# Designed miniproteins, single chains, continued (5), part 110

Each design is a single chain, and the fold is of that chain. pLDDT is the mean over its residues in the fold that is shown.

## One batch from the design tools (miniprotein)

Design m19816
Fold by ESMFold2-Fast:
Structure m19816 (fold): chain A 85 residues (1-85)
Amino acid sequence: HMTEILPVPESVEEAKENLQKLIERAKKEGDEDSYRIFEEALERVEEDGNPKEAFRELTIRYTAEKLRKIGDEVDAEIAARQAAA
């Protein structure tokens, strides 16, 4: 999966390409929360020109969002099991 290790981009151009690929994949998967995080990171790279910092922030935010979704999925499964009992 593309999300366990985000490569450190060597340039703003490389960072933009990587982020555009992540945005397109998130859109195809219907992952609106992830694509917004990637979109904000792309804006940050364009504004600040610091791909390393942008990718560090991206990794933190993306990891937090994935953990939140896992929690939501677990809660939904527990509720479904209780309804089935």
Scores: mean pLDDT 72

Design m19817
Fold by ESMFold2-Fast:
Structure m19817 (fold): chain A 92 residues (1-92)
Amino acid sequence: SKEELLEAIREAVLRGASGEELVEIMKRLGPKEPVKPSEKHVKQLMVIAGLSEEQAREVASWMGEYAEEVLEVIFEADVERGVELLKEAVLK
């Protein structure tokens, strides 16, 4: 469920999990279908996480319909750890 996904992501950020764990959490609990990324979320990922436009579009598409809530949970838990987690996730 979305609630299980958001709690798993929050816990992962707070304990300093790797980007690999984020990818595994999203595969298990995340949306099953990629969607066209929102320009708002693409820009947010570029500005806050320092991702390229191409990387930001990939991540936003991968987060799918839950992109808003997933990003909110990541950055509310720990901005610096969240940024590192997102950067590591796109290197795979």
Scores: mean pLDDT 79

Design m19818
Fold by ESMFold2-Fast:
Structure m19818 (fold): chain A 81 residues (1-81)
Amino acid sequence: SMEELREELRRLIEELERVIEEARRKFPDDATVQALVAVAERLRRRAEELLEDPSASEEEIRKEITKLDNAIALLRARLAE
């Protein structure tokens, strides 16, 4: 349902925020990691805007969920190095 998709997007926003904070702490002087953090923060803001849009479709929310999942996976992979 739409409500389940919105809750999943909110959960991913919170997870992305945690991963961003970890990346800032672990690699504060790594320009590549900080650039990825900047991209991730822009994605988080766009996701928050989508949650506030009453006209957002299920397809738009699913697409944004996929984008956040990919960003989280990429940052986690870099944190594992």
Scores: mean pLDDT 87

Design m19819
Fold by ESMFold2-Fast:
Structure m19819 (fold): chain A 80 residues (1-80)
Amino acid sequence: MSKEELEERLKELEKRIDELFALVLAGKMSPEAARLVLEAGGYVAAAKTYLKAGDLEKAAEELKKAEELIREAERLAKAA
């Protein structure tokens, strides 16, 4: 995966996190789903750090973790 592909995945993830974070701030998200959003934010921060350092392998691993957490948070938000 290229650095450009990882940067686009990161931007898409940040957009999704912003949308979910708005629901957290509005009190419209379960504590479980809110925890997943916060945890995903940590992985996104790690991915940004690795991407900036040129460690594409670690950036991809952290992005994958964040994407999995955000998918679950979105599922829980839609089920509520």
Scores: mean pLDDT 83

Design m19820
Fold by ESMFold2-Fast:
Formats: C-alpha cells, sequence, structure tokens
Structure m19820 (fold): chain A 85 residues (1-85)
C-alpha cells in the first residue's frame, strides 16, 4: 500500500492505494475533517485513478465515485470530481 497527500480544493487528508495501483485493489481516504472513504479502484488511465466506495461523514454514509490525478513521485493526489452512484 502507498499513501498520497490530498491536495487542491477537494480538502486535505490521505489517500491509500495498492502498490502497484491496479483495478480491483482496495482504496481508502482519511480526511483531516474526519470523513472517510473505503472502496475499490475501478479505473486507472495513466495518472487518473477512479475509486468507488462508501463515503462516511458526520451527516451519514453514501456510495460515491471519486476521480483523482495521482503523482506517484511526489506522493500527492488531487480530487478532480466526485459523484453519487
Amino acid sequence: MAEYELIGGGGTGKLTLPDPIKVGGPAEIVGDSGSTLKGTVVGVEGNIVTIEGTLTTSAGSRKVRATFRVDKEKKTAQLLGVEAV
């Protein structure tokens, strides 16, 4: 497993991905706000990684699809989009 720092307008926290990053591998986000996402990698296109999982916040839990731009060398991930599924 490899950890990536979340950067950009999507909030701060850590994204954990399988190493190597592959479809079917487990994925987890722990946000600095206490929000979590537990799921699976469902798409990899170069540096663009898509995760489906359960997002849990203080307001409750929902299933989402989140897409990130990952920099493996800098260990950073930027949220590009999130949608309900």
Scores: mean pLDDT 80

Design m19821
Fold by ESMFold2-Fast:
Structure m19821 (fold): chain A 91 residues (1-91)
Amino acid sequence: SPEQLRELRLKVWEAIEKGDPEGLAKALQEAVTLLNLEKYLDYPPEERAAIILYALNVGEVPDELTALILTLGRKEPQEFVDALRKAAELL
């Protein structure tokens, strides 16, 4: 549902903001189930995480998610990449 998708996007960006790879991996796993992306789990870790994250970012961004993205944009790009890479290995 739109509500579940919005909540999941918030969980993903909050995990990235906090530098929580385990929380990010759990949120991405929920996204796999919700969006029927199980076939992409056979892809290399970095690629599968990128595909799942891309699928989550398709569509309209709500105000609360926009605020999280703006806050994340103040961090070094490497913090985002490191969190995503670690989460990918946990998927």
Scores: mean pLDDT 68

Design m19822
Fold by ESMFold2-Fast:
Structure m19822 (fold): chain A 98 residues (1-98)
Amino acid sequence: MKEKIKSLTKEEIKKLIDELARRVAAGDPEAQVELSEIVDYAIENNDEETIKYIIERLEKAGQRYLALAIKMRVAEKKGDEEAVEQYRNELRKLSEEE
């Protein structure tokens, strides 16, 4: 996947994200793994646009928990402890739903 991501244009990456977000929403664990690889690659390369796009697509697909988990991981990479704590609290509320 990493080598494939390097060869894609920005538009192709967005199309791949759209497809993976749709498959994740449908419960495809392979798509979740592939999407996580794209997230990790974007974080490593400080690609804020790709990270933002992934989060927006997941939120639109109703994957609020996964979107928040990605936001938390980005904040951890940046050393933003306050943002990490805020996202952790939001994740807790979503998981408790009760």
Scores: mean pLDDT 79

Design m19823
Fold by ESMFold2-Fast:
Structure m19823 (fold): chain A 116 residues (1-116)
Amino acid sequence: SLIQQIKEALAQGNLARMEELAKQLSPEELKEALEQTIKGLLENPNDIRLALGLSILAQQAYKKLSPEEALKLLKKALEALKQALERAEDESVKLILQSSIKELQQMIEDIKQQLS
């Protein structure tokens, strides 16, 4: 499955491969991949690959999903990133999480303006 290939690309740290696979996801597969990555990050807040993977999947959700569906999932992803940041111990991981949080906040704000 595409989701399994994405998990393998993440495990290898192959972000370019993960991005190409993420572009191929259906809306339903994208929601599943996002929910799984959110859960993974909450369980492993110091996993930089999960944080980066969440950002890639969030970008695809922003581009492919309806504004309402994207907003719902991006808000969940943002809360997961914030919780991971509170529990992160490694400084490089904190910097990646802070960067991802800023990107997701910008996407959420853009969607909110489009829905208003």
Scores: mean pLDDT 84

Design m19824
Fold by ESMFold2-Fast:
Structure m19824 (fold): chain A 81 residues (1-81)
Amino acid sequence: HMEKVEEEVKKADEEIDKYYQEMNELFRKASELKEKNPEKADEYVKEMEKQIKDWQNKAFELEKRRTELVEKYKKEIEKLK
């Protein structure tokens, strides 16, 4: 039971990390575009900001799920003491 909870927390952490990595890549591309083509950058940046917001929301939901799993894990450990 406990091992399965730990594995679920690890999977959630990996998915959260993946979303943050993808968001960081978008921020880097947005910065490069602003430097190379400021005239067209605003439209492209708005679209990337929407995608970043979507990924932030997904990461937030996963972080919430992770917190719930950790709380359940702590309660189960306390019961075993």
Scores: mean pLDDT 74

Design m19825
Fold by ESMFold2-Fast:
Structure m19825 (fold): chain A 89 residues (1-89)
Amino acid sequence: SMKEEFDKELSKFMAELARKLGLPEEVVKKIENSKVEEALELLEEVAEEYERKAAEVGPGEGLELGVKAGMLLLVVGVVKTIIENEKKK
């Protein structure tokens, strides 16, 4: 039960950061209602899409997309570290 509550809090945390980074509300709600592993995959997929689009657009838009992708990957890294630390207990 404690692990289920912890996993829900991690998904909510990822959703709140995704909202702050300007992801669409539909995507934010999908992350919030996903299992932690699914939420991580969704953030990585969005980051990969932003990196791909950055290569196709002008330098200003490309930089903005690249920064957003980097911030999403930072969120993924933080959550993965939290999960790994909890597994060591």
Scores: mean pLDDT 81

Design m19826
Fold by ESMFold2-Fast:
Structure m19826 (fold): chain A 73 residues (1-73)
Amino acid sequence: MLEEERKHREDVLEKMRQRALASAKTDEQKKTVEINIEVTRRVADARLEGRSLGPEEINKIVEELKKKIEENT
């Protein structure tokens, strides 16, 4: 398991997220940033484990994140 690589990737994603959020002016833009970062994280994590997420899984993740963000607003 590439646990160190996973944590390094997570740190990079957090920096990307903070930078993107600093540029986001509306709640919709902030929601888009959160969704993009989480999808990227999960795809990267799967690749580190030698696994690829299929379109079905990616689509489900996007829908789950979108719903979570909408429900928390």
Scores: mean pLDDT 75

Design m19827
Fold by ESMFold2-Fast:
Structure m19827 (fold): chain A 81 residues (1-81)
Amino acid sequence: MLRPFRHLQLGGQGKISQGVSTDEGETLSEPKYFEQDGSYTVWQESLDSGHSVFVTAHDDLETARKKTEEKLRELLERLRG
């Protein structure tokens, strides 16, 4: 059972995607983006509650990602009451 083995493929090549924590202690998944004929749809999920949102964006993924996170946070706040 004791076997020294290092896993080199941990997703550290290029860019590492980690869970994002909000001020309220919610942990968000890494964003998923879908590219379709010049438009982008971004999806993100709360790892704590399982709620998710989709946001359609223009030709800029970076802006879309931030809007998706903001929408998810707003949804979670409303659901908490």
Scores: mean pLDDT 62

Design m19828
Fold by ESMFold2-Fast:
Structure m19828 (fold): chain A 95 residues (1-95)
Amino acid sequence: SMFDELLKKFKEIFNRYKDELLKSGLSEFDAVGLGATQALLDLSRELNVPQDVLDEALDRMIQVSIDGQINGKPVSEVEKELLGIIEELIRQASS
């Protein structure tokens, strides 16, 4: 499906950014947060996502990262929550 293809594309971009950020000495938490943000920005440019939709997703991702940091959540849990926001955006873009 278009959803599966876009999600796969997002994960490929995200993992590329995450790996490069980790190699640059960033923490796993920072690499996940920044990598997901950059991958979303790249994908949103290709899909011509409306600015209000992109801004809402970015605000939600920022809140997830802040809450994760404050509450000491595992990076894997924060990554899963960020992916959930991105999956919802991709679902909207693919319908």
Scores: mean pLDDT 86

Design m19829
Fold by ESMFold2-Fast:
Structure m19829 (fold): chain A 71 residues (1-71)
Amino acid sequence: AVEAEFARAAARAEEALARLAALESDAERVAALRADLAGVRALAGEAPELALEAFRHGTAVLEKRTAALEA
């Protein structure tokens, strides 16, 4: 079900952002990323498949940046 997949993708994206926020000292960048995730959540009502894809892509980008900061 799209609702269950959406909830999982959103939770993973928020977990990835929390992980990045713990390592990223640039508060402005973290705030911008939070705003981006909020925008994707707002899009979910109009275009749930697009929002789901955006959460998945965003999570991959956040996880890649976290890995780079941990290196």
Scores: mean pLDDT 79

Design m19830
Fold by ESMFold2-Fast:
Structure m19830 (fold): chain A 60 residues (1-60)
Amino acid sequence: MKKAEEVLKKLEGKISDEALFLLRQALSDTNGDVEKALEILRPHLTPEELAIVEEAYKEV
């Protein structure tokens, strides 16, 4: 939970508001499981946005 909140704060302004909303929803649906959340988001985000999200999780 704490790691997911830190990542969401770090992504504010780096990805679209729609992508942030989708990530927040995917994390809620997967109970904070980053791997499953990224699988859900892969078809909905651009490769650049997906890379930004993955990098943010590695830094937290």
Scores: mean pLDDT 76

Design m19831
Fold by ESMFold2-Fast:
Structure m19831 (fold): chain A 92 residues (1-92)
Amino acid sequence: MKKIAVVSSEAVREAAQALAKELEAQGYEVGYLGTTEDPRLASDEEVEALAAWLRSQGVDAIVAVGDADTQALARRIAEAAGIPFEAVPAPA
């Protein structure tokens, strides 16, 4: 069973929650569901801290739901954690 972290902006929190529920229905474990008010404000130290925590929890992949800034933040976290990153576009 794959363990997934879902990261979203506050604006698409409901879409991220729906995706997390769908992933769980498909047999994945959602080990982290995080939202951010401004993904551009995350420091490198915050990214490294979250990446270390995700590694400690055995997270297999990060899925980002949202705009380009949210996807860029999730990619930074995934690169720091050494795990794959997948992007889901914000609903139009």
Scores: mean pLDDT 78

Design m19832
Fold by ESMFold2-Fast:
Structure m19832 (fold): chain A 95 residues (1-95)
Amino acid sequence: MTPAQEELKKILSTSTVVPLDLLVEALRPQLPNQDASREELLKKTLELLKEAEKLGLIPKFRIVGDNLVFEEGYPEILDIATDIGLRRIQEALGL
């Protein structure tokens, strides 16, 4: 796991609020164009999470300023902070 994934996992174990910048860095290794701009990576991260939300793989969420807020917490949200969880989400999305 990357340092960003470890930090995200710690936050998600105790909170439903996560900084968007940390979320993008934690998910960067699983995104198809890792060399993209910060804005493009954020867009792709949010698209991935919205599709996962539609399939019921993660709780519903909303954007509040520079933060993403999940409607439900641990343990349901931890899959986005692990390589195994992200792989399951990507496979379910046909990626």
Scores: mean pLDDT 74

Design m19833
Fold by ESMFold2-Fast:
Structure m19833 (fold): chain A 68 residues (1-68)
Amino acid sequence: MADSLRRRGDDRSADLVRQGIDYMYQGNYSQARDYLTSALRRGTRRGVLSDRQRRGLQSAIRSAQSAQ
């Protein structure tokens, strides 16, 4: 998912996803949620996300929210 987002999204959207995933691996779920939500909003607004990428980000955000 991150690799396809980096190839498809703009640089800022890709950076937000990368940072969100990094925070997930660090167990900082609050920061992960915020970064992934920002990536989803920006990517949707700019029209650079595919349906698969939107679903992936929504799933990741839900996981981060559940973990808190």
Scores: mean pLDDT 72

Design m19834
Fold by ESMFold2-Fast:
Structure m19834 (fold): chain A 98 residues (1-98)
Amino acid sequence: MEELERLREEIRRLEEELLELTPEEDRENTREYLARRRETLERMIANLDEYVERLVSQFPELRYLLDLSDEERQILLLRMRIEELRGAIEALKRLKKE
């Protein structure tokens, strides 16, 4: 689906922006962090049913996730990652003003 590709491209763009905002001495640590988060996201997507079942077992209020299609669940995970990256970028921009 076109939407999945667009979200993955947005994640790549935001990861690049986060690296540019990271102090030079911390960039290697940030690259390692981003690589680890990317690996985690791909593992969650590869085992989507297991991930959602485990999440719902811990938080029954999230049972509505079981009614979503695999594509909708992937879109949700990718959008959550985008918001996480946007939050990190915003936090670093605020710190750079100090």
Scores: mean pLDDT 81

Design m19835
Fold by ESMFold2-Fast:
Structure m19835 (fold): chain A 81 residues (1-81)
Amino acid sequence: SRMEEFLQALRDLIAQLEAMLPDLPPELQEVVEEFIRRVKEIIRDAEEKGLSVEEALEKFEEVYRETQKRLAELLKKLTGE
């Protein structure tokens, strides 16, 4: 199903991010760990609460946008801009 494909893509994304975590600076590790935690919550909610694929996608897009904003702010701080 579309939901199973989507949840598998999220699990694959988590595995990739977890693999790269040890190579990241501590400040980036915190942001990425929070992102992983929130994505795991979306997977749990989809499996336990019977979310539609549209609802799961909307939650993921929100988490992704917030994470991009945090990364941009952190990058600006690290570059002195």
Scores: mean pLDDT 85

Design m19836
Fold by ESMFold2-Fast:
Structure m19836 (fold): chain A 65 residues (1-65)
Amino acid sequence: MEEAIKEVLSPEDAELALKIIKENPTANLKELEEKMKEAGISEEKLEKIRRVGEERERRALAELL
């Protein structure tokens, strides 16, 4: 997840997103996405982060097999 954020977002936006995650350790995924959206991260970028995260998980599984 952190790697996906760093790949999709600019360094400044990535730092902001990671700070939101760190400050909200008990928040679920929907709450984190809502806070990121309120901080100015677009829904389109949040969608890309999810896709990159899924792709990285698939690559990790392929490497283990």
Scores: mean pLDDT 75

Design m19837
Fold by ESMFold2-Fast:
Structure m19837 (fold): chain A 69 residues (1-69)
Amino acid sequence: EKKIKELIEKAKEFVKKNGINTETLMKAHIDFFESMDEKSLELYLKERGISKEELEEYVEYLKKLLEEE
């Protein structure tokens, strides 16, 4: 949970510094997680000890950051 907040702050700084280039990279990051099938995603999260809900929060905030004008 605190890690997600830290990642969000990092993402904000990256967008602020690099603009469009960072947006493309963040979209690829979101797409990576969203393109994973349920089974692969669950295995990935289990291996790292991360909850699905924590990952969903991170992806949700990245999406909001990218859509922010």
Scores: mean pLDDT 67

Design m19838
Fold by ESMFold2-Fast:
Structure m19838 (fold): chain A 92 residues (1-92)
Amino acid sequence: SKAEELREELKRETEEGKKAVEELRKLILDPNASKEEIRKALLRVIGQMLRLVGIRIEAELLGDEETAKRAEEALKELQEMVKENEKLEEEK
């Protein structure tokens, strides 16, 4: 069903988003990483957040409240991880 496809997409995009945030964290902790490399990694994370927003909207249109809620929770988790990374960048 379209709902099953959307749930599988949510799972994949959530995993990709977490990987993107982990890569960003690695760059922030690397004393040799440039500000430009960190910005590019941050843009990748933003791109993954936008994909999760798209999944949430599509789930809402389908009336799949559970998938919409899971997408919102995944987005919130990525936002919190990025906020933690910003603190590390200030102390780099």
Scores: mean pLDDT 82

Design m19839
Fold by ESMFold2-Fast:
Structure m19839 (fold): chain A 86 residues (1-86)
Amino acid sequence: RVPGRDEEVEELRRAAEELGLEIDGEVLPGLIHVRLPGKEITEEEAKEIEERTGADIRIDGKDKSLVVIQSADVESIIEALRLLKE
């Protein structure tokens, strides 16, 4: 276990909760699955968020409202969550 990783998990969980995003499954260091309320996301929108934040954005193949966000930088994930909410 890498020191400080639990703090990253708590930061990601808090950011998603404050934005009113539904967390789908377990939050891991550098990775979160969120469901967008009443919104589907396109691959073009995901690419724009990736370019602005530096995080990897992946749309679920079965449900386009379900998005996986991954980055080594927790701040990049939090910024991506904010952009997905807007």
Scores: mean pLDDT 76

Design m19840
Fold by ESMFold2-Fast:
Structure m19840 (fold): chain A 72 residues (1-72)
Amino acid sequence: MFIEAEGPDFPQVLQQVKEQMKKLGVKLGEEVETRLTFTSGGRRVTLVGPASITIDKDGKEHVSVGDVRVVP
């Protein structure tokens, strides 16, 4: 499974990844390969690597990214 997301900043891209993971039935803690494109410091950045859904102390869902690499 591979998820692509693009947005104006990293937090917005992570929200898109979370929504796509939920639509695809990805479970808590399952790693999925992702390609994330966003703008940082006025530059377009693309990262590729594993991501998963995690739950924080307050029960809120977040996307956590593992070891990612920058790609052109």
Scores: mean pLDDT 82

Design m19841
Fold by ESMFold2-Fast:
Structure m19841 (fold): chain A 85 residues (1-85)
Amino acid sequence: SELLQQEVDLAMLQIGVAVTKLLIDTNDLSSLPDSVIKEEISYLDKIIEEAKKLVETSTDPKIKKQAEEVAKEAEKLKKILEEAL
């Protein structure tokens, strides 16, 4: 079903954000190569795009709210990574 697919997509985006947050929280970003930081920024851009699409297309209020939270968190993490470049 469309709802089940959206729940799976949301869960995958939440995992992606959590993994990136853990990487940022456990590493000195100044010690990482710029190429690695740029790859993480690119990954977050995809998460933001997919989360925003889920906000626009989902009719489920819970999915919309959680997707908005994913997009906001991913945008915050992206800002941290951009400041490390």
Scores: mean pLDDT 89

Design m19842
Fold by ESMFold2-Fast:
Structure m19842 (fold): chain A 110 residues (1-110)
Amino acid sequence: SEAEKLMKKFYLEVQELKQKILDLLPEASKENQEFVIKVLKKVDELLGEAEEAIENNDLDKAIAKLEEAAKTVEEFLKSPIYKELPEELQKKFEELLELIKETIKQLKEI
């Protein structure tokens, strides 16, 4: 389906961005690294649930899970810990949020 093609593209773009975040992660303090990993795990879980929803032809559930992922990233961007991160690492999380939001918009047009 068109939704499956869009989700596959989104998955690959998220994996590339996640790798860039992991590559930059050593520049943050150990405590902040642990918090970032926790946030990434929560986002990964929600994105996995969105992918399963698409496989089950449940577009509404997929959108809802992506909206939860976007909210998780938005709340992280407002956290004191995010403000302590290196600027390049902050930009990667902003890119992740925009990617999730754009994918939600495209799925809503299907």
Scores: mean pLDDT 88

Design m19843
Fold by ESMFold2-Fast:
Structure m19843 (fold): chain A 77 residues (1-77)
Amino acid sequence: SLEEEFEKRIDGWFAAYDLDGDGTITREELRAWLEEVAGVPVPDATVDALFARYDKDGDGTVTKEEFREVIREEEKK
């Protein structure tokens, strides 16, 4: 299904940007993904707003679940 393809894509992108293999992505890795899908540089304010929204634990990283929600929010509507 489209949702299963979405999850597979999330797994692939997360693995590609989780360079340290720690199960999280950093703000810079999130920016890299955003710039890849946008095809242009993304402003710091845009990255900061999304990161602050999903970094609820204040640990400075985004979990796979939070990353999934970021992508889902960007593509949902």
Scores: mean pLDDT 69

Design m19844
Fold by ESMFold2-Fast:
Structure m19844 (fold): chain A 74 residues (1-74)
Amino acid sequence: SLMDEVLRLLNELETALRRGDRARALAILEELIGKLRQLPPHVQRGALELVRDIARRHGDEETLALVERAEAEL
């Protein structure tokens, strides 16, 4: 399901950020945002809050900036 794909991407994003693989993390985030556009607004907000929390735990300012931009566009 689309939700299973979102949950998988969230786990892959955390793994990429933990490993310091920024290029992979950004690619995963772009795919995640694309899938979130197909989901209701409350699901979009919840998923982006989780991404923000993950990015903050790993100190990744680029991911945080991209999440803030995506929230404004969704």
Scores: mean pLDDT 82

Design m19845
Fold by ESMFold2-Fast:
Structure m19845 (fold): chain A 83 residues (1-83)
Amino acid sequence: KIVKASPEVAEELERLAAELKAKLDAGDLEGAARALVELERLAREAGTLEAEITLGVAQIYAAVWATTTGKVEEFREALEKAE
């Protein structure tokens, strides 16, 4: 089964990852949570290694940001609301 994403899907994954980082840097936890949830959904749908890498990097960035800013619980709650 061929699971390669189209260029449009790859661009959307990169856009969502960039949006997540921008929202976290701005302190917009709700926007960041929505971006991460959408990124996870699209990455699972795409099923490509590139999508998995993009998602993994985004998840690491979010985890590092939450731990360094002390907002782990606030971000967790925002993720639950974004589902």
Scores: mean pLDDT 77

Design m19846
Fold by ESMFold2-Fast:
Structure m19846 (fold): chain A 85 residues (1-85)
Amino acid sequence: MVPVEITSKALTSAKAGEPAEIEVTVKNLGDKKAKVNLPLTLDGSEVLEEELEPGEEKTRKITVVPESSDVKAGDSQTAVGLAEA
């Protein structure tokens, strides 16, 4: 398995229940090619399936509807996960 960094950034502001545009960036932190299969939304309607070379990053824009909190443009979250090598 290969460590990958997942960064999400809000491009638009939205209240709970309203659509927001989110930019998701996935970066391969490992020294091997990573096969990423990452659900980007809770309903599984958006999935990022990409192969990333060591140190490569891919960015994808998605639309989400937050259920319990407001989203502010410019807000970002970062997480680390594992992908197939």
Scores: mean pLDDT 73

Design m19847
Fold by ESMFold2-Fast:
Structure m19847 (fold): chain A 91 residues (1-91)
Amino acid sequence: SHIQELVEQVLAEAGLPLEELPEDTVSNRQTQIVQALEIALEKGLPLPTDVDPELLEGAIAKLEELIAAGPENKEAVERLKKVIEALKEIL
């Protein structure tokens, strides 16, 4: 599965779809990181060379802030935490 679709689905289930989040919450950097992760998964690479580690760390922090904001769907939050852990493994 494409990790971008997975992240978007998990956030939507948590009541925080990427498309509807404020630009200060979901930046072009998060989109770039998700796309880079898709490329890495397709090629079997652990980390895309076109992703700045600081941007990846920033996106992880933003996703953790979204969890801390208290989305209503706890099951979706659990799935989002698994995505964050996968991102940390790549970092």
Scores: mean pLDDT 55

Design m19848
Fold by ESMFold2-Fast:
Structure m19848 (fold): chain A 73 residues (1-73)
Amino acid sequence: SREEIQRLIFEIAELTMKIMLLTAEKQEVKKLQKEGKISEKEAEEKLEELDKEIDELNRRIEELQRELEELLQ
């Protein structure tokens, strides 16, 4: 139904926004490392955690996109 399609689009948009925020956090971590405000080890650990979160959100988006494609076909 149209309502189901709209819901999936909204959920995909929300997850995409979360990825954008996490990507901004990665840029901030890199900036703090360059400025010497955090150690290389701290930066690496934070970036690895952020990358894991982004990967999980991308997997969820892929699942929702698949569901959306099935509803449209």
Scores: mean pLDDT 89

Design m19849
Fold by ESMFold2-Fast:
Structure m19849 (fold): chain A 111 residues (1-111)
Amino acid sequence: MQAAYDEIDALFDEAGISSQAKARFIGLEMLFILGEITEEEFFAAVERILTTDGGLDPATARRLAARIVALLRRIVAANRDALIDTIRMMSRIEGLPEEELQRRIDYIESL
């Protein structure tokens, strides 16, 4: 887990991404893991951070966004059981319907 996060941080440092843009990325990562945004929306948001805040050309930004998404998928896959347990706990606290809980679990299992 830590090694993949270290690689993502190194990619952002190479791209010259600001601390504020890194904070936005962490927020997007949480929304993606919780199934609140699609993989396509997450990819597009990362590409925008790399172009707008990093000043990268669209082709370079797209390649880096693809690598970041692949690293995040690896993080999720390595921690899938812990993420599912967290979602179940949060759903009990929030009083979510069973179908909404199942949708979130299915999403994490699809990654």
Scores: mean pLDDT 75

